# Ledger of designs, part 63: designed miniproteins, single chains, continued (3)

Each design is a single chain, and the fold is of that chain. pLDDT is the mean over its residues in the fold that is shown.

## One batch from the design tools (miniprotein)

Design m10167
Fold by ESMFold2-Fast:
Structure m10167 (fold): chain A 60 residues (1-60)
Amino acid sequence: MVDDEIERLRELGKQMTPEQREKAERLADAGRAASKALGPEYGAEIVRRQMERLEAEAKQ
């Protein structure tokens, strides 16, 4: 669900730079808003994509 993916995104953001954390929080909020407007699948996909990017960065 989008809420679970938002929690994961926030946790990953906390382990990264302050800029990346702020971006992660913004994207989490945007994903939730998109879910409300366009449906939960759309919002979840947006959060998933950003989470994948943050995970790739965290691996380095």
Scores: mean pLDDT 69

Design m10168
Fold by ESMFold2-Fast:
Structure m10168 (fold): chain A 113 residues (1-113)
Amino acid sequence: MSPEQEEVRKKIKEIAEKTYEEVKKLIEENKSVQEVVDVLSEGLREMEEVAQEAVDKGLVSPEEAAEILEEEVSKMFKKIKEYAKKHNREELVKEVEELEELFKKLAETLKKA
């Protein structure tokens, strides 16, 4: 893996971990599904921006950027779903699964760019 690809992965991972910690707190505080979705959507947007900027600067290929995004986002969603299940927030598990499916479609679009 190139040093540039490792730097991009690290930045995306840091955003994913921050997003997970914010969502975890919202779940613990029994906040609405909408509040959780808003935080997740913002985190996904920031991760996509990092990936797109790296592609635009020629640091990584679109395929490499999409792979990094898919791996780090999947890890984040897995942690969120497990935490939501632990707190009996089944409605959040379903919403997170729907967001994960939408994200996979966006990652496919990035690969084709």
Scores: mean pLDDT 83

Design m10169
Fold by ESMFold2-Fast:
Structure m10169 (fold): chain A 86 residues (1-86)
Amino acid sequence: MEEILELARKAAEAKGASAEEKERLLKELPPIIEETRRELERRGLSEEELERIRREFEEMIEKWRAAGVPEVEIEFFRLAFEAALE
């Protein structure tokens, strides 16, 4: 968790996020990670299914980029997803 929050902080700084924006994003990230992890564990997914879901997540990210979702938000969602898989 702490390492993911540090990566998120650095990503926000690199994208020019304000101090207030960074604080809000960092507060939102842990609940998202916990909810995602809980959902994945609830489904009792196999390692093969986790690999498939990871690929589907990358496809979703491409759709989000095409739809104009900010890159900072995409990076935070990616970090949350990767943390949930741990």
Scores: mean pLDDT 68

Design m10170
Fold by ESMFold2-Fast:
Structure m10170 (fold): chain A 79 residues (1-79)
Amino acid sequence: SESFEQSLKILLEEPEKLYEKVKNEEYPGIEEDAEKAIKLLDELEKYLLSTLPESEEKKKILEEIKKFKEEIKKTLKEK
C-alpha cells in the first residue's frame, strides 16, 4: 500500500505540474502541455489496468485519473 501510494505520487507529479501551468497561465505551447499531461495520465491508467489486481483502491484511483483528464480537457477548451 505505502509503496503503491508513493509510486502513484511520483507518477502524478508531472501531470499535476503541467496542469498547474495550463490552469494558471497563458503562454505559447499551452495546448502541447495539456496534451502531454493527458498522455501521461493515459499511460498511467494503462499501467494500473495491466499491473494491479482488482480492488477498491484500484477503482478509486482509476476514477480519479479519469476525472483529472476530463478537468484538463475542460480547462484547455475554455482557454
Scores: mean pLDDT 80

Design m10171
Fold by ESMFold2-Fast:
Structure m10171 (fold): chain A 61 residues (1-61)
Amino acid sequence: MSNKERAFEILKEEIEKNGSLSPVDAVELIMKELGMSLEAAVRLLQTLMAEDPDLAAKLRG
């Protein structure tokens, strides 16, 4: 499984568990769970949000 696929699953699980997830919390979660730098986590989140508009809507409210 790629880092992108793992990040997507982690974000989805957190949104389902807590009902919402801010972009800041999403970046922090990616950094913690995948061991990525802040810059890498931000870029990955931007890619995921660009590819999945439903995920982007849930992260932005």
Scores: mean pLDDT 80

Design m10172
Fold by ESMFold2-Fast:
Structure m10172 (fold): chain A 70 residues (1-70)
Amino acid sequence: PSEGEVAARAAGHDAGLSPEATASLAGASSKDLSEAARLVKAGKATAEDFARMTGASLEAARELKEGLLA
């Protein structure tokens, strides 16, 4: 598995993401995924910002934001 796939699975597990949302995150670098998630959790980035930073779908970004802010 790619580093992006491993990072996506870790983020998906933490946030309780669907398999589809987790797969959408697999194209992102671990660095971009970690930074975008940190900004969302800090309230400094929207789901749309997360999607732009990582290349993930907007649906996956919204699902991740919900999990991170729970």
Scores: mean pLDDT 70

Design m10173
Fold by ESMFold2-Fast:
Structure m10173 (fold): chain A 57 residues (1-57)
Amino acid sequence: PEKAAQGAKEGGPARASTAGHMEYGPDAGLGSVIGANMGTGPEGRAEGAKQGAELAS
């Protein structure tokens, strides 16, 4: 989840997807994208991506 959160902070949903996929596979990547898109601003996107990856993995 930390890698997905960092990806979201660095490059938004696209980076969150890549980082989540690398951590836990394709479902976590998808969860990271969905979560990142639900957040606002860099911190919100990071938190969303982390939760999305955790839920999907």
Scores: mean pLDDT 71

Design m10174
Fold by ESMFold2-Fast:
Structure m10174 (fold): chain A 93 residues (1-93)
Amino acid sequence: IADLNPSLEEIEASIKGALENALKAMQKGDKREAAVYSTAAALLFVGLEVAGIKPTDELIEALREYAEKAESLGDKEMATFFRNLAERAEKLK
């Protein structure tokens, strides 16, 4: 999947940026903005999975960190969703 390999760094940076923005929104109490950014991160991750691209350990850790923060802020559904993504990412390695 040659067309996606050169952009992996950009895709992972976009996922991490979206997760960072989602965490900031959740810390502010803006659950709608957090949902938008977390959804964007999830869609980008699914793109990597469908393309058969192995995620980095750094991306897996970011997904886990987001899940723990979402749970601590009371968003159990988002926490479960990102934990499942992290588990799927581990299985792709």
Scores: mean pLDDT 75

Design m10175
Fold by ESMFold2-Fast:
Formats: sequence, structure tokens, C-alpha cells
Structure m10175 (fold): chain A 89 residues (1-89)
Amino acid sequence: MEEELQRQLEEQRLKEEYERRRDEEFEEGVRIALATLPPESRPAFERLVELVREHGEAYLFSDPATGRIYFVTADRAELEEAVRRLEAE
């Protein structure tokens, strides 16, 4: 019983370390994306980044066509909902 609780705590710590790495990569992806995005798309992308940071989940997307790493979604469902909220109408 206590063994399982300790395993869950250990697993949570490993998840937290993984999330920190993803967050660092997310920040790099944001920088790369902002540098490559057209000026007209930058404000929308920055709003999206803020929403992702609020959700606390960061996801780096590797563009298969260019091989570059971009920030696109923290979680597909979460970001789709966030985008829909911004564009509700």
C-alpha cells in the first residue's frame, strides 16, 4: 500500500521533470516561431502562447516539411478549445 503511494510520488516527480524539459523546449519553439511568422500572424500566435502557458502544458511541434521545431499546441483538444474561444464568433 505505501509502496504504491511512493511509486506514484516518484512518478509525479518524473512527470514534473519531463514537463520542465518540455516547457524549456516550448520557450525555444516560441522564439523560433515568432522569428519565422509573418508580422500579421505574430499577435494571434502570442495570444495562443499565453493561453497555452495558462493551461500549463507545452507542446513542441516538429514541422515534417522543414524539420524546424515550432510551438503549436500544448494539447490538441485544449488548444482547439482555446482557439475557438478566441474566435468564438
Scores: mean pLDDT 59

Design m10176
Fold by ESMFold2-Fast:
Structure m10176 (fold): chain A 87 residues (1-87)
Amino acid sequence: FEELFENLELVKEIKDPFITIKVYKGTLNGKEVYLVEVKGESPLSRVYGDFGKRLEALTAARELLPEDYKIVKIEVTEDGAIAIAEK
């Protein structure tokens, strides 16, 4: 997935004892996008599995991204989830 991004720049990084949230801004297929990556194992992801991971990525994207960006994709990974948002 990273191979499709151009000019991917780390904008924010938030660490707690359980998870790391990274927010990237870049270009995907000529469109400005944000990528929110959540990695690690929180109490939410332990209890709710993939649903918990998706909810963490959705919540992080909604809280950390500009209002004019819409979440277009959420994908669960082995160690967390990612969310992609476009204008």
Scores: mean pLDDT 77

Design m10177
Fold by ESMFold2-Fast:
Structure m10177 (fold): chain A 68 residues (1-68)
Amino acid sequence: MTDEQIQELIDRALRLAESRGLTLSPDQVQSLRTAARVMSDDFGLSLDEVQRVLDHMIDTLVERERRR
């Protein structure tokens, strides 16, 4: 996966988080970027699969932040 594809996935995840009322910290953004790289490089996930996992991670973060 290219750096541009990773950046596009992160940008989409940020927009999704904002639409759910969540502002991600720089550390959370870096964690999502690292997760996307690991999913692509270590687990062989496709771009679409990585996007789906990131969307699920954002939903999980939204629920976690609202509960804490």
Scores: mean pLDDT 80

Design m10178
Fold by ESMFold2-Fast:
Structure m10178 (fold): chain A 86 residues (1-86)
Amino acid sequence: MEEENEKARSTASWDLDSKIKAYQEMLQKTLGIKPISKETLEEYKEEIKGMSDEEVEKKMEEMKKAGAPLEDLVAYALAAWQLQEE
């Protein structure tokens, strides 16, 4: 369990899940936001699945202009990035 988590961090380049975790940690440190829930990411992923990368970017800009919280914007971006890796 804990050993598995250590292995995942060591092999971040092998596994998409480990890479996503490292990216989330970097964003938390850089932007000062709290961890994004899996539920939020999953909901955004379902919305993004049928959209092009440019459509996702346009929606993020609209959310930003509408005053959406930074955490929601980051969650949307991570969901889009995760789907792009698939």
Scores: mean pLDDT 67

Design m10179
Fold by ESMFold2-Fast:
Structure m10179 (fold): chain A 64 residues (1-64)
Amino acid sequence: MSEKQKKAVELALEEAAQHGPDNVDYKAIAEESGLSQSTVSKAVKKRLDEESERLLEELRRAEE
């Protein structure tokens, strides 16, 4: 992932934490980062999917 994509993902996550996930302005973040809205959205989804998989693995390990 590029540095621009990492910055965009962090901005989206901070916005979601401060204003709620439904109030994230992906268009503004994309414009500020020089990326497409689609690229930002895909990067955020990928990071959330990776975090979810990590949590599931941690829970599975705790049951063993």
Scores: mean pLDDT 73

Design m10180
Fold by ESMFold2-Fast:
Structure m10180 (fold): chain A 62 residues (1-62)
Amino acid sequence: GADERLLRGLEAAIASGSAAALRAAVHHGTQALEDGVVTDPEHRARAEELLARARELADRLA
């Protein structure tokens, strides 16, 4: 579903080490959480964890 694709996208961006991919994934993930697309609390918690990691990595690479 959409939640699983978001989580996979964030994990893929983190694994890639690409600043551009990380920034794009952070933007998309933040919008999905704000728009209420991720309704499962377990998926939401995982997305917030992955977003925090992606933001930290993007900042280190930028």
Scores: mean pLDDT 82

Design m10181
Fold by ESMFold2-Fast:
Structure m10181 (fold): chain A 71 residues (1-71)
Amino acid sequence: MEVTLIVSHEGEVDKEKVKRILEENGAEILGIAPVPGRNALAVHARFPSEEALEKAIKALEEEGYKVERVP
């Protein structure tokens, strides 16, 4: 399952931390880029299941990140 996530934070968005959290929850990172004009990262990733994706999003939210799923 391939998805694009927009990951933002009120403070600093730590690209390496975001990448590690996603990979620890089963994500294969296909691409990661800053969102122009926003304190956010666009992450294109492959997940093995919807459950893995939901766990990854929850893990990011527990670290203070806001996550938007792009269709």
Scores: mean pLDDT 82

Design m10182
Fold by ESMFold2-Fast:
Structure m10182 (fold): chain A 68 residues (1-68)
Amino acid sequence: SAENEKIIDEFDLEAAVLASQLPEEERERVVAETREIIKEMEKLSPEEIKKKRKEFLEKLRAVLAQSA
């Protein structure tokens, strides 16, 4: 649906911005993980996508804080 596409696009963009702030080795891993999560999200409801987005972005921000 258009709603799911918008949520996924916003997630992909935010994850890419956060990943760009990581060291190159961590960035490659995070980009690969983001792609796998997006593939899973295509099969989920909007509510499930939002939950998965929140969990991954919180985890990614924690990794970024540790790497700073």
Scores: mean pLDDT 80

Design m10183
Fold by ESMFold2-Fast:
Structure m10183 (fold): chain A 95 residues (1-95)
Amino acid sequence: AVELAEEIRRTLQEARNLVSLGTDSGRLRALGLLDTSIRVLDYFKDELPEDVYERLREALERATDAVRDPSKSTDEQIAALEEAIRVVEEVIREL
């Protein structure tokens, strides 16, 4: 659980850095990382406490939706990723 949450946190930090470039290629690469993180999390769903899985999944989905939303500014997309990082860090502290 802790190791997977730490991996998700690192992936979100990398996605934030890619989005901060302000480029379409950076955004697409960030979306690829987020999609991979969701698939990895779903693969380990039955090995995680249900509340941990739900919180990590929701954080990743909210960040992904924000990065995918063409109406959101780069700053708004970064803010969504930073919020997801905060949620994951909170989950890690509770584990």
Scores: mean pLDDT 86

Design m10184
Fold by ESMFold2-Fast:
Structure m10184 (fold): chain A 69 residues (1-69)
Amino acid sequence: SAEESRAATREILIGRLKARGFSEETAREAAELMLQRRYAEAARLLGISEKTARRIADEAEREYLRSLL
């Protein structure tokens, strides 16, 4: 379902952001913004470029899709 896909991608995003040194609270907020394609807001929250935020989101989506193969 769309809900299951979003939940799985959210957890991957949180894990990737925590691996980059962000707190769980910040990672969860940023992940939700990224899932909504609000990359400029996520980038501002994280102190990174919008291009980097888009790349992190794209990498998380690719990881989720690979898990289905």
Scores: mean pLDDT 87

Design m10185
Fold by ESMFold2-Fast:
Structure m10185 (fold): chain A 68 residues (1-68)
Amino acid sequence: LSEEQRRILEGTIEALRQGAVAAAIRGLQDLLTLPLSEEQRALVEEALAALRAGDVETAIALLERMLE
């Protein structure tokens, strides 16, 4: 991840931990405008799908895997 991508990702995870789901969705949409690997894009898209289903814990787990 670039420094910009990592900053957005870390901020998005923090927003989710604080219950700021709308801010987190915006952060993930911003990430999708940046160049991502196929694997990274899939994780972001899966996290967005989890958030749409109301599964915040799954979204956090997926996003934390991107920081590995």
Scores: mean pLDDT 83

Design m10186
Fold by ESMFold2-Fast:
Structure m10186 (fold): chain A 77 residues (1-77)
Amino acid sequence: SPARAALEAAIAGARAAGREDIAARLAELGKELLPRLESLEGLSAEEAEAILAEDPEFRAKLEEMDRLSQEAAEALA
């Protein structure tokens, strides 16, 4: 899935940057969030946003995953 591929790339990037802390947290978040995130890939952006609006904890964890992926990319630069 696109989400799985992006997560695996982010984890590999974090490790390449020497940020094992980010890699470990991304792997933990991915294990928890990936099944639900993959289910959202089959939905329209509007439908996905409606679901995220009803689950603030899930949204917060996705935002953490996105932030950590960005930190890994910045550490590689």
Scores: mean pLDDT 82

Design m10187
Fold by ESMFold2-Fast:
Parts: structure tokens; sequence; C-alpha cells
Structure m10187 (fold): chain A 83 residues (1-83)
């Protein structure tokens, strides 16, 4: 779980950096990956009864979504990739 949490933090950081640089395609691909990592982490943490890890994953997702509200094109492209 610690490795997944670290990967989620790093992927979210890279995604926001890509969005700020105007690389909406790279940011969208990283958003899809971050959502996949968050789902895996939450599923594993729930099975282990690790409520702290669930909360940390949810907070990373929420913080990333707040930052992405300034970059709607990234969210749109991520939805297209996930289809």
Amino acid sequence: MQELLQQLRETSRQLIEAARQGDSVKAAQLLVEAERLAQQLIDQAKKAGDTAAVQQAQQIVADTQRQLSEYPEVTRKAAEIAE
C-alpha cells in the first residue's frame, strides 16, 4: 500500500505539472493513471481495514480535482481516453 500511495502522489504531481505546462494530452493520460492507482489503493486499503490510507487516497484525489477545475480540457481528454 505505501508504494501505491507514493505512486498516486507522484502521478498526481506530474499530472498537475503537465496541465500547467499546457500538455493537456499528457495530463489527461496521467489523470487516467491516477484514477486507476486511487481505485487500486482504496480497494486494497479497505480489505486491510486501513482507514488512514483510504482517507489519504481520497484527499489526494480531492486536491487534484480542485486543481484541475482550472484545466477543464484535461478532464475532457481524460474522459475520452477512459472510454
Scores: mean pLDDT 83

Design m10188
Fold by ESMFold2-Fast:
Structure m10188 (fold): chain A 86 residues (1-86)
Amino acid sequence: MMSPNEVAKKLLEKAAELSDKAVRAKEEGDLETVRKYYEEAEKIGKELLEFMRKAEEEGIEFDVSSASAAAILTAGTHVTYEIAER
């Protein structure tokens, strides 16, 4: 029912929401919750990138930039390392 662009946008929105929740948890000092939310955001980011890659193989055009998906995935990973010192 939804277009591939709508599916990609929803996955991107979910990743962004989890990243926002992680920032709030960091402000509260709950580092375990921060890690958990960023890991979930990273997982959704990977799913979005894989979905877009497969759709591009089928010749589907996307309004959502793959760079946006990669940025969310990268940001989630880097923030997790910074707050966890890993």
Scores: mean pLDDT 66

Design m10189
Fold by ESMFold2-Fast:
Formats: C-alpha cells, sequence, structure tokens
Structure m10189 (fold): chain A 78 residues (1-78)
C-alpha cells in the first residue's frame, strides 16, 4: 500500500539522519557527510523502483528532493 511505502521511506530517513548525526559527532568531513546523503538517495531510488503506482512514485520523488535539500542545508550550517 501507499502507507507501507511511506512508512519505509520514513524509516530510511530516520536511519540516514542517525548515521549523519553519528558521523558529525565522529568529526566526519563534508565530503563524507555528502557521501552518506548519496547512499540515502540510492536507497530511496531503489524503494521508488519497487512502486507500481505513478502518483506514489512522483510523491516519493518530491519528498526525496525536499529531504535531500534539508539534509544538505543542515550540513552547510555546521
Amino acid sequence: SEQEVIDKYSLIVEEAAGRLEAAVAAGASEEELLKLIEEFEKRIEELIAEVKDPETQELLKRMLKQTVATLKARIAAL
């Protein structure tokens, strides 16, 4: 269902945010933090590829762009 896909998206976002916070605490470089965002993007792209409904795919693509922009802005503010 769409809700199951959104729930999976949310779990991947929470995991990525936790990994970014741990990496920042460990003194990771901006390059290393950006690589974690790229890994997050790849995981979501794989999730989108499994979705058959075009409207849900477009919703997830928009959510991905917004989430990536937010994560990159957070890194830039460090």
Scores: mean pLDDT 84

Design m10190
Fold by ESMFold2-Fast:
Structure m10190 (fold): chain A 65 residues (1-65)
Amino acid sequence: SSGQKNAEAAKAAAEKGDGVGANAAAHESLRLGDTESAKEAAEYALKGAKSQAERDLAEQLLKKA
């Protein structure tokens, strides 16, 4: 699914230290209505977060998923 592609993008972004990109991918999964993929993407964004702002955003996205 399109949401699953965004979850994969969030994982890749988190692995290379792009917390902004990881959170953007999680948000896009939510926009597409793919709750499972949005949750997975937000979990990657949270794991890859390097600042409190990135962590807070990822947690907020998890709550919306």
Scores: mean pLDDT 78

Design m10191
Fold by ESMFold2-Fast:
Structure m10191 (fold): chain A 65 residues (1-65)
Amino acid sequence: DPLIELAYETYKNADGTVTAAAARAALQRLGVSPAEAEALIDRYKNADGTLTEEAFRAALREALA
């Protein structure tokens, strides 16, 4: 999905992870409510609070479903 690929390239860190803050910004830009964005981040995040590329893409796919 070109939209999900563009979002990942826009919001990723240099190491390829996405911070919770960046993931929240991406989800809210797509019209996801703050409460739903937090629920998606909590579901997909690692123990350190970051998201992998796959987790970030999965969160966006769920939000856009």
Scores: mean pLDDT 81

Design m10192
Fold by ESMFold2-Fast:
Structure m10192 (fold): chain A 92 residues (1-92)
Amino acid sequence: SMEQELRRRLTILQFQLLAVSGEIWTVETSRALSPDEKIRRLNAALKRIDDLKAELQALLPHLSPEDQVVAEKLLQRADELAARAQALIDRI
């Protein structure tokens, strides 16, 4: 059904955001990555977050009220991750 397809898409976006969180953590904790490599990876993470936010915003009006709450929390998490990635770039 359309509802099952939308819920599946929301689940995929949730896992993709978790993967981006892991990438940011890897850059923050790495002692092997050069400053230039860290900046490149963080900029890639920021672009990924922007793309994920756009998809979440597009899905939001089509979701059940319960799934809308999940999507809104993911949007808040995306903003937190973007702020963290930008703060890391600014320190390099």
Scores: mean pLDDT 90

Design m10193
Fold by ESMFold2-Fast:
Structure m10193 (fold): chain A 100 residues (1-100)
Amino acid sequence: SMEEEVTKLIRELQQAKTVEEVLEVVRRLIELAKQSKDPVLRADILLIAAQRLVRFGAPRSEIERVLKLTEEATKQIKDEEERQRYLKSIELLRKEVDAR
């Protein structure tokens, strides 16, 4: 299932030891997110990827690219409260990047 493939890639993301390994898994998560018609699932996958890139000190350009994709998925979420929760998480990640 999509959820099983997402879980597998998130596990690989957690096991990654280098920025290069994190970037490769993130690239695959982005491809998987694009296959989903569920904007909540897409936003969730992309937000997890962005959080991991920030934690590993990935290049700002890569982080911003994934955050932009996360925002695009988030804008398609129909529930206003849920959409605002994702937007707040994105804002907090941007503040963390700016504090570096």
Scores: mean pLDDT 88

Design m10194
Fold by ESMFold2-Fast:
Structure m10194 (fold): chain A 71 residues (1-71)
Amino acid sequence: AREALEKAREAIEKGDYPTALQYMEEALKEDPSLEPEVYRLMAEIFEKMGDKEVAEAYRKRAEQLEAERQK
């Protein structure tokens, strides 16, 4: 699961967004608790693709989920 997130991040760095999305989907299926990390990566992809509104929505959702885990 976490290894899939690392591969997704590497794909984003290479500009291979379709591959990154596949790895993020795999990570969520294996470990739903990685949802905040996946949303942050999705935000980065959409920001690089020029969809700032979608990117900001994913970033905000990731921050909300992380805040809920902090106790």
Scores: mean pLDDT 78

Design m10195
Fold by ESMFold2-Fast:
Structure m10195 (fold): chain A 81 residues (1-81)
Amino acid sequence: MSVEEFVEKLPSMSPEEIKEAVEELKEQIAAETDPAKVQATTLKVLDAISELIKKEKDEKRRKLLEEYAKEIMAVTSRVQR
């Protein structure tokens, strides 16, 4: 899944679909060696998740989105110099 496809589909995704998409994005981020591209990709994904969290009324779904954002940030921190 591309970052752009993830951002577009994110509002309509189930928690299970979000988990699968996040795992694919984590693999893409971990494979990227250019720190600038890693940061750009991470920012786009985190901005999309953050905007969805602001609009989300279900507390359980909000917590899951926050956990996925932390997982993406953790991968990014490991690959940056």
Scores: mean pLDDT 75

Design m10196
Fold by ESMFold2-Fast:
Structure m10196 (fold): chain A 81 residues (1-81)
Amino acid sequence: MKKLKEEIEKLQKEYEELEKEAQDLLNSARGARDVAKTSSPSESARYLEKARQLLDEYQKKKQEAEEKKKQLNKLQDELNS
């Protein structure tokens, strides 16, 4: 039981770190988009491209987080059974 609880705690921490990284990327993408709104057309294009790249990385991190969440749920179900 102790080993299973430690694995759950470890996965929970990894999931929380991935969610934080995803949120940071989303906030950065939002910031870049907001800067683009107040910038010149050429500068705006640069920041919109940066926002697009950040959103792509955000989606990758969200996918990793969802996989960790699935593993966490499975182990929690095992602990409760």
Scores: mean pLDDT 83

Design m10197
Fold by ESMFold2-Fast:
Structure m10197 (fold): chain A 74 residues (1-74)
Amino acid sequence: MITEVNEEKIKELAKGIVDASQAGDEAAARKYYNELVEALKLAGVSDEEIQQIIRDSGSAENLAKKAIEALKSK
């Protein structure tokens, strides 16, 4: 079941990616990116859907929004 805990985790990871990128910390940005991808896979989102979410997002807010929508579709 998709819960608030999953939504908050996705939001934190998306924010972490943007904050790290703005700070120029590429290693931290990649770490948060990998954790976001793993969280989506564990929730049953396909690799194709994950790649599409990342391409379409353009921002942390849109990334979190699209990731949450993908989770709710399960």
Scores: mean pLDDT 73

Design m10198
Fold by ESMFold2-Fast:
Structure m10198 (fold): chain A 70 residues (1-70)
Amino acid sequence: SKEEIEELKKKAEDYEAQANSLKAQRDTLVAGAAADPSLAPEARIAAENYRNAQLKAQTYKGKADELEAK
């Protein structure tokens, strides 16, 4: 239904926004880790969180696109 497609699009947008925020955190920590190796574990966690949010956004967008097509 159109309502189901809109709900999935909203979830994709929400995860995309989360991914953008997490990307900024990852970029800051990765840059910081280059100067301070003690930040490397935090940088790795931030990278994982960003990747997970990005994958969730792609998954919900894919579901919305699939329903919209057929």
Scores: mean pLDDT 86

Design m10199
Fold by ESMFold2-Fast:
Structure m10199 (fold): chain A 80 residues (1-80)
Amino acid sequence: MRKELSEEERAELEELLRRTLEAAERAAKLADELNDVSTAVAARLLGVAASIHYELGDKEGVENELRSAEELLKELEEKK
């Protein structure tokens, strides 16, 4: 379902997307350093999913992908 968002709501979604993409990219790079190819791919897919939710105006979807990306990054950081 497509939602029309205010400028403020769109800016909030853009910030959530930026944070998700940053966390996903950091997780992917760390996974690459650990030679964990499957986790690196999974992290990049979280970024793609967040971008799709952003285009649909789905704030909850972006927030869920952010949580997943941050949790994945935390797990990888604990392996260091």
Scores: mean pLDDT 81

Design m10200
Fold by ESMFold2-Fast:
Structure m10200 (fold): chain A 93 residues (1-93)
Amino acid sequence: GAAPTAKIVSLSADSNGNITVTLKFTGDAPGRYVIKVINEETGELVGEGEIVGVPGTTKTVTVDTSGPPGTYRVEVINAETGEVVDEGTVTVT
């Protein structure tokens, strides 16, 4: 069957550094995903979340980060394979 995967549907940040990620899950089986929030300028990991996604569903997760204002890369990673299945950027002001 098709491997589990996820896609970022929406991505936002508030002024407190909370990164809200909405994911849509597809594939033939549930998957476990790690969400990493990385300061794009420094490469530092500033936040991490974990979620289990069932194909055909959409879920929202909030990753709390105390990083300084700036641009952050959000990576959605298949926890079994280590593959980055989707990524996006968001600005904390």
Scores: mean pLDDT 83

Design m10201
Fold by ESMFold2-Fast:
Structure m10201 (fold): chain A 75 residues (1-75)
Amino acid sequence: VKEKLDELAERARTLSDQAAQRGDVELANESRKLAEKARTLKEAYDRGLITEEQGVDFVKKLEAELARLEARLAA
């Protein structure tokens, strides 16, 4: 869970930078917010504020959201 959340945060940051370079301000902002969500969830998981099951569920939801944002950059 922790490794996946860290990976998602990095991928979302990269996507935000790429979107910004292309002038897609909306995609850049949405991707930055996804990176912040992943970082916040990792901190919550590290502190025991969310369970393993909740962590896995959040990772799946963030992966799906990131895939949609990545598709928007590719279009």
Scores: mean pLDDT 81

Design m10202
Fold by ESMFold2-Fast:
Structure m10202 (fold): chain A 86 residues (1-86)
Amino acid sequence: APPPLPVGGSVETARAGIEAARKAQPNLSDPAASAVAGGGTDMLEGGDYEEALEQARRVSQAMGDPLPTEEAIRAAGEAVRAAFAA
C-alpha cells in the first residue's frame, strides 16, 4: 500500500514550492511549476539536483513550456524546505 500522506503537509509545501518557482520563472505553467516543486521536495529527502531537474524538464517538454531554470528549482527547494520545517 502507498504510504499515508501528511494531512495538509504535502499541499502546503507544494503551494510554497509552486509560488517560489513562479516567482523565479513566471512563464512556467501550473504542471511545470508543480514538477519543479516536486523536485524541490525530492531534494529534501536526499534526492539529487540533477534528478529533480530532469523530472521538471520532462513535464515542461510535455507542456511545451520553457525548460525550468536552476533558479526556479533552487527557489522551489528552499520554499519547500522552509514550509516543511514550519
Scores: mean pLDDT 66

